# Designed miniproteins, single chains, continued (4): the designs that were tried, part 115

Each design is a single chain, and the fold is of that chain. pLDDT is the mean over its residues in the fold that is shown.

## One batch from the design tools (miniprotein)

Design m15988
Fold by ESMFold2-Fast:
Structure m15988 (fold): chain A 65 residues (1-65)
Amino acid sequence: MTVEEYAEYLETRYGFSPRQARLAAISALMAGKSLEEVDEVIERLKAQKGRVTGEELAAELVSTL
């Protein structure tokens, strides 16, 4: 999956802005995460914090590198 396809998924499903979605998409691809694994990370962060920003998602994904 390309960065653009990944970013479109995050924008559509989670309402991230194009900039936030692109940042998260790049971080997910660098960490080797699938869409399903990113969904699991988002749901975990939502359970812990009640919400997730693109920056918080990107930081969490990079922390798994």
Scores: mean pLDDT 77

Design m15989
Fold by ESMFold2-Fast:
Structure m15989 (fold): chain A 87 residues (1-87)
Amino acid sequence: SEIEKQAEEMFRAFQTSLEELLEQAKTATEDERVILEMQVLGAANSLQTRLNRLIAESTDPWVKERLQRLMEELNEETQRAIKAIRE
């Protein structure tokens, strides 16, 4: 499905962004880590909004299920990234 491919590409771009932010966090000051957490949340909120739109537009239950799983993975990866930045 084209919708599934689009969603997966957006999710991979999100993962790449998280990896870059986590790399920056390794040498970041306490103040810079707060900014990095905000950037993680911003990226997650942007992707969540786009995925919710695709879920709403989809009529195929299998596509909806796949997108819902990506939403769960998004939430899990976001929480892991925030914890890693705080540590």
Scores: mean pLDDT 88

Design m15990
Fold by ESMFold2-Fast:
Structure m15990 (fold): chain A 91 residues (1-91)
Amino acid sequence: SRQELLEEFLEGLKRIGELVQEAIENPERATELAQEAARLARELARRLEEAGYPRMARGVLVMAGQSLIDAGKATGNAEVVALGQQLLAEA
């Protein structure tokens, strides 16, 4: 249903945000956590697009990509910035 997809969208964004925050707080694991955030963002976007919500799918990639760019810049992690740029390019 539309309600179930909206709840999945919101919960997915929350989890991606939590992984990005963990990456900022744990520099030694930042690339690993950022890769997991990117993987979840791509999976959520794919499921939304398959369900007929391509605009929401692009929104997930844009939000996750921008969050990773901001986190990578704040922590000086070029790999995390690159992951975020890659998600924006996929949007």
Scores: mean pLDDT 87

Design m15991
Fold by ESMFold2-Fast:
Structure m15991 (fold): chain A 55 residues (1-55)
Amino acid sequence: SALDEQLRAMIAAALAAGVSLEQLIAEYRARLAASTSPEVRAFLRRAIALLEEMR
């Protein structure tokens, strides 16, 4: 999907900038814990799922 493609591009950019996979997972989990918007939470859960697939 377009969302998954965009998320993968954002993840690739973060990793290329020197953020570790584990740091990125921790960051997205922290953002999810702080978010109350259902749409934002769905987006963050999908991002975390894609990151976990890369482990």
Scores: mean pLDDT 83

Design m15992
Fold by ESMFold2-Fast:
Structure m15992 (fold): chain A 61 residues (1-61)
Amino acid sequence: MSAAQINALEPREAAVAALLNTRGLENLSVRQIAEALGLSQSAASRIIRRLEALGVIPPRP
């Protein structure tokens, strides 16, 4: 993904994308992402789904 594409996201969405890119998609659960960024699991799950829909991250299994 491009920097311009990341910059089009809400700050929380950009933070989730950056964390997944740094740690790897397989290494972080929704709960771990929520805990790392001070989000609820529902918020983290919603952000991940939006990032997948936008093509910023690949779909999780």
Scores: mean pLDDT 70

Design m15993
Fold by ESMFold2-Fast:
Structure m15993 (fold): chain A 75 residues (1-75)
Amino acid sequence: SLEEMLDFLVEKAPEEVGPLREEIRARIAAGDETVIRLLKEAYEAIKRGEASPNRAVLPLTVYLGLEYIKRALGL
């Protein structure tokens, strides 16, 4: 499930994903297709050994960081 994938990412990259856990959960509940895709891609990359956890989560964490900044600046 998407919640199990999120819990896995928090376990493997707690410093990077932990602070964003509630935001990611809210976005999953809202059907945010971009966040869901980036979550699945990060999970698959870690499970397949294609990237370290810290690197695998970067697309997701950067996307959410940029979205936050964009909204804060009214862009």
Scores: mean pLDDT 88

Design m15994
Fold by ESMFold2-Fast:
Structure m15994 (fold): chain A 68 residues (1-68)
Amino acid sequence: EEKEKALEELRRKAREAGATEEEIEELVEGAKSGDKEKVAEALQRIADKGATDEEAQEIAIAALEAMG
């Protein structure tokens, strides 16, 4: 339940930052599996496509919460 809430928060923040559904799914899968490299790659793709530095940092924090 805690993990599900963190993953939903992650989805919401990524979506608000302009991430595609594919990018959101990749990010969520990485967070679920604790794959930090996959999360970092997905986050970089989202940032490169239009997320602000603030949005990217918020998504990174949400991903860490989902992985923890």
Scores: mean pLDDT 79

Design m15995
Fold by ESMFold2-Fast:
Structure m15995 (fold): chain A 73 residues (1-73)
Amino acid sequence: SGYEAGYRGGKAGAEGGGDAAGAYSGGMVQLHEAKRIGGTPEEAAKGAYEGAKEGGAPDGAQSARDGAFHGAS
């Protein structure tokens, strides 16, 4: 689902980068994949937000959400 793709991206970005930039990048990449399989930007953004928080970057959660949204064309 779009939520799951966003969550994975946000969490991976936060864990790997440990900051907002990493979370943003992860969310954006996973949203592109989610959209290709029929997921919505809203679902991916919600997932990315929660994933970044769980990945240890609560300050980056908004950046992950924004990255997921911007990945949708």
Scores: mean pLDDT 64

Design m15996
Fold by ESMFold2-Fast:
Structure m15996 (fold): chain A 91 residues (1-91)
Amino acid sequence: MSMSKEEKVAFAEKTLPAVIAEDLAALDPATREIDAEVIELAAKVYLEVLRKGADPKEATELLEEYYEALRAGDRERVEEVKKRIEELLEK
C-alpha cells in the first residue's frame, strides 16, 4: 500500500476539514474567532507539511496541542503553539 505525494494532499484536503469540524464542534461558542483561525491554520499546516514531504505526525501532534489549549481556555499557550507551527511551515 502506498500513497503518492499528490494522493496524500488530495486525501488530506478531503478528510482534514471533517476531522477538524468534528473536534471543534465540542468547543464553546465563546471561542468562535479562535475556531475559525484553528481551521485555517490546521488546514494550511497539514497540507504544506505533506507537500514538503515532512512528517505529518509531528504536525498533527502540534495541532492537537493547539486544540487542547483552546479547550482549556489557555489563549497564551495557543499563541505559543502557533509560533511553533509557523516554524514547522517555514522549515
Scores: mean pLDDT 65

Design m15997
Fold by ESMFold2-Fast:
Structure m15997 (fold): chain A 92 residues (1-92)
Amino acid sequence: SLRERLLRLAELAAEKAAALPEGSAERRVYDLLARALRAAAEGDAEAAARYAREAVRIEAEANPEAISPEELERGLAELEARFRALAEEAGA
C-alpha cells in the first residue's frame, strides 16, 4: 500500500539523518523529510506539508546561490501540494 511505502521511506530518511553529523543542515533536512513522510502515511496532510516546506527552506538557506526567492516560493508551494495529496491518498 502507499502507506507502507511512505513508512519505509520515512525509516530510510531517519536512518540517513542519524548517520549525518549533529547540527548539520543535511541531517535536519532528512529528519524533517522523515517526519513529513510519517505524517503523510498517517493521513495528516497539514503536518506533511508543513514538514516538507521546512525541509526545503533549510536546504535553500544552506545553498542560497542555487535558486531565486520567487522560484523557491513556487517550489515550496508545489512540494506542499504534493505531500498534502500523498497524505490524502494514504488516508483513503
Scores: mean pLDDT 80

Design m15998
Fold by ESMFold2-Fast:
Structure m15998 (fold): chain A 90 residues (1-90)
Amino acid sequence: MEEEEKKQLLEQMEKAKQKKAQYEKLAAQYAKEGDEQLKKSYQLYAQGYQLSVESSKKALEGNKKESQELTSRSVSLYIRGVGIEFEASL
């Protein structure tokens, strides 16, 4: 693995960890407010970023196939979250 590629993966992993923590806090806040749709949306975002962390870890280990699968799942969860958030705004 190129040194620059490894650096990018480490930076992406740290950003994903930060976004996961942020979205978990937002999901908990919406749960307290009784907003079940926004709670579910932000829970999906948090789950997506957890998979992004795991994807970066697998890429660092040289497991490209498993990394790509986790990235695909992460994107799918994010798209679902966006859809729920959009419907909640209607």
Scores: mean pLDDT 85

Design m15999
Fold by ESMFold2-Fast:
Structure m15999 (fold): chain A 83 residues (1-83)
Amino acid sequence: MSEAEKRLRAALAAAREALAEARRLEASGLKTAEEAAKYVGAVIAAVGALYEAALIIEKHPEDVTDEQVAELKRLADELGFKY
């Protein structure tokens, strides 16, 4: 596994984890200011991880699988890029 593959896997994993946390907080109804702040933090973390993943794909397209590109698109859609 290349260094680029390792970094891409880590970035996609971080994006998944942050997005899952954001969705959990959103589903709870953001009943407190603290929950709202955590939600914003989780969304920013997910966006940052997706930026890293996108940059790796752009620089190393031959080291990237179709499944990884599909995952990036799915996570981007879940962050609101489908509006």
Scores: mean pLDDT 79

Design m16000
Fold by ESMFold2-Fast:
Structure m16000 (fold): chain A 76 residues (1-76)
Amino acid sequence: MKIEKVKELYKRALEALDKGASLEEIANIITEMLKEAGFNISKETVLNVLKALPDTKEAIKLFIELYYRHALEKLK
């Protein structure tokens, strides 16, 4: 089911962040999550947003959580 894939991708994004993965890798996971929820968004758009954030784990985590909430709301 789409909701289970979105939850799995959310967990992967958080795990990637914890492992110090690149912003490009994190952006790819977020883009896959948003596309699974039915958003028409590019990886380049997500990456540019992440690059504009403060260079802190907390800021990137908050943004991952915001995108996850948008994905869940879209699937309601």
Scores: mean pLDDT 83

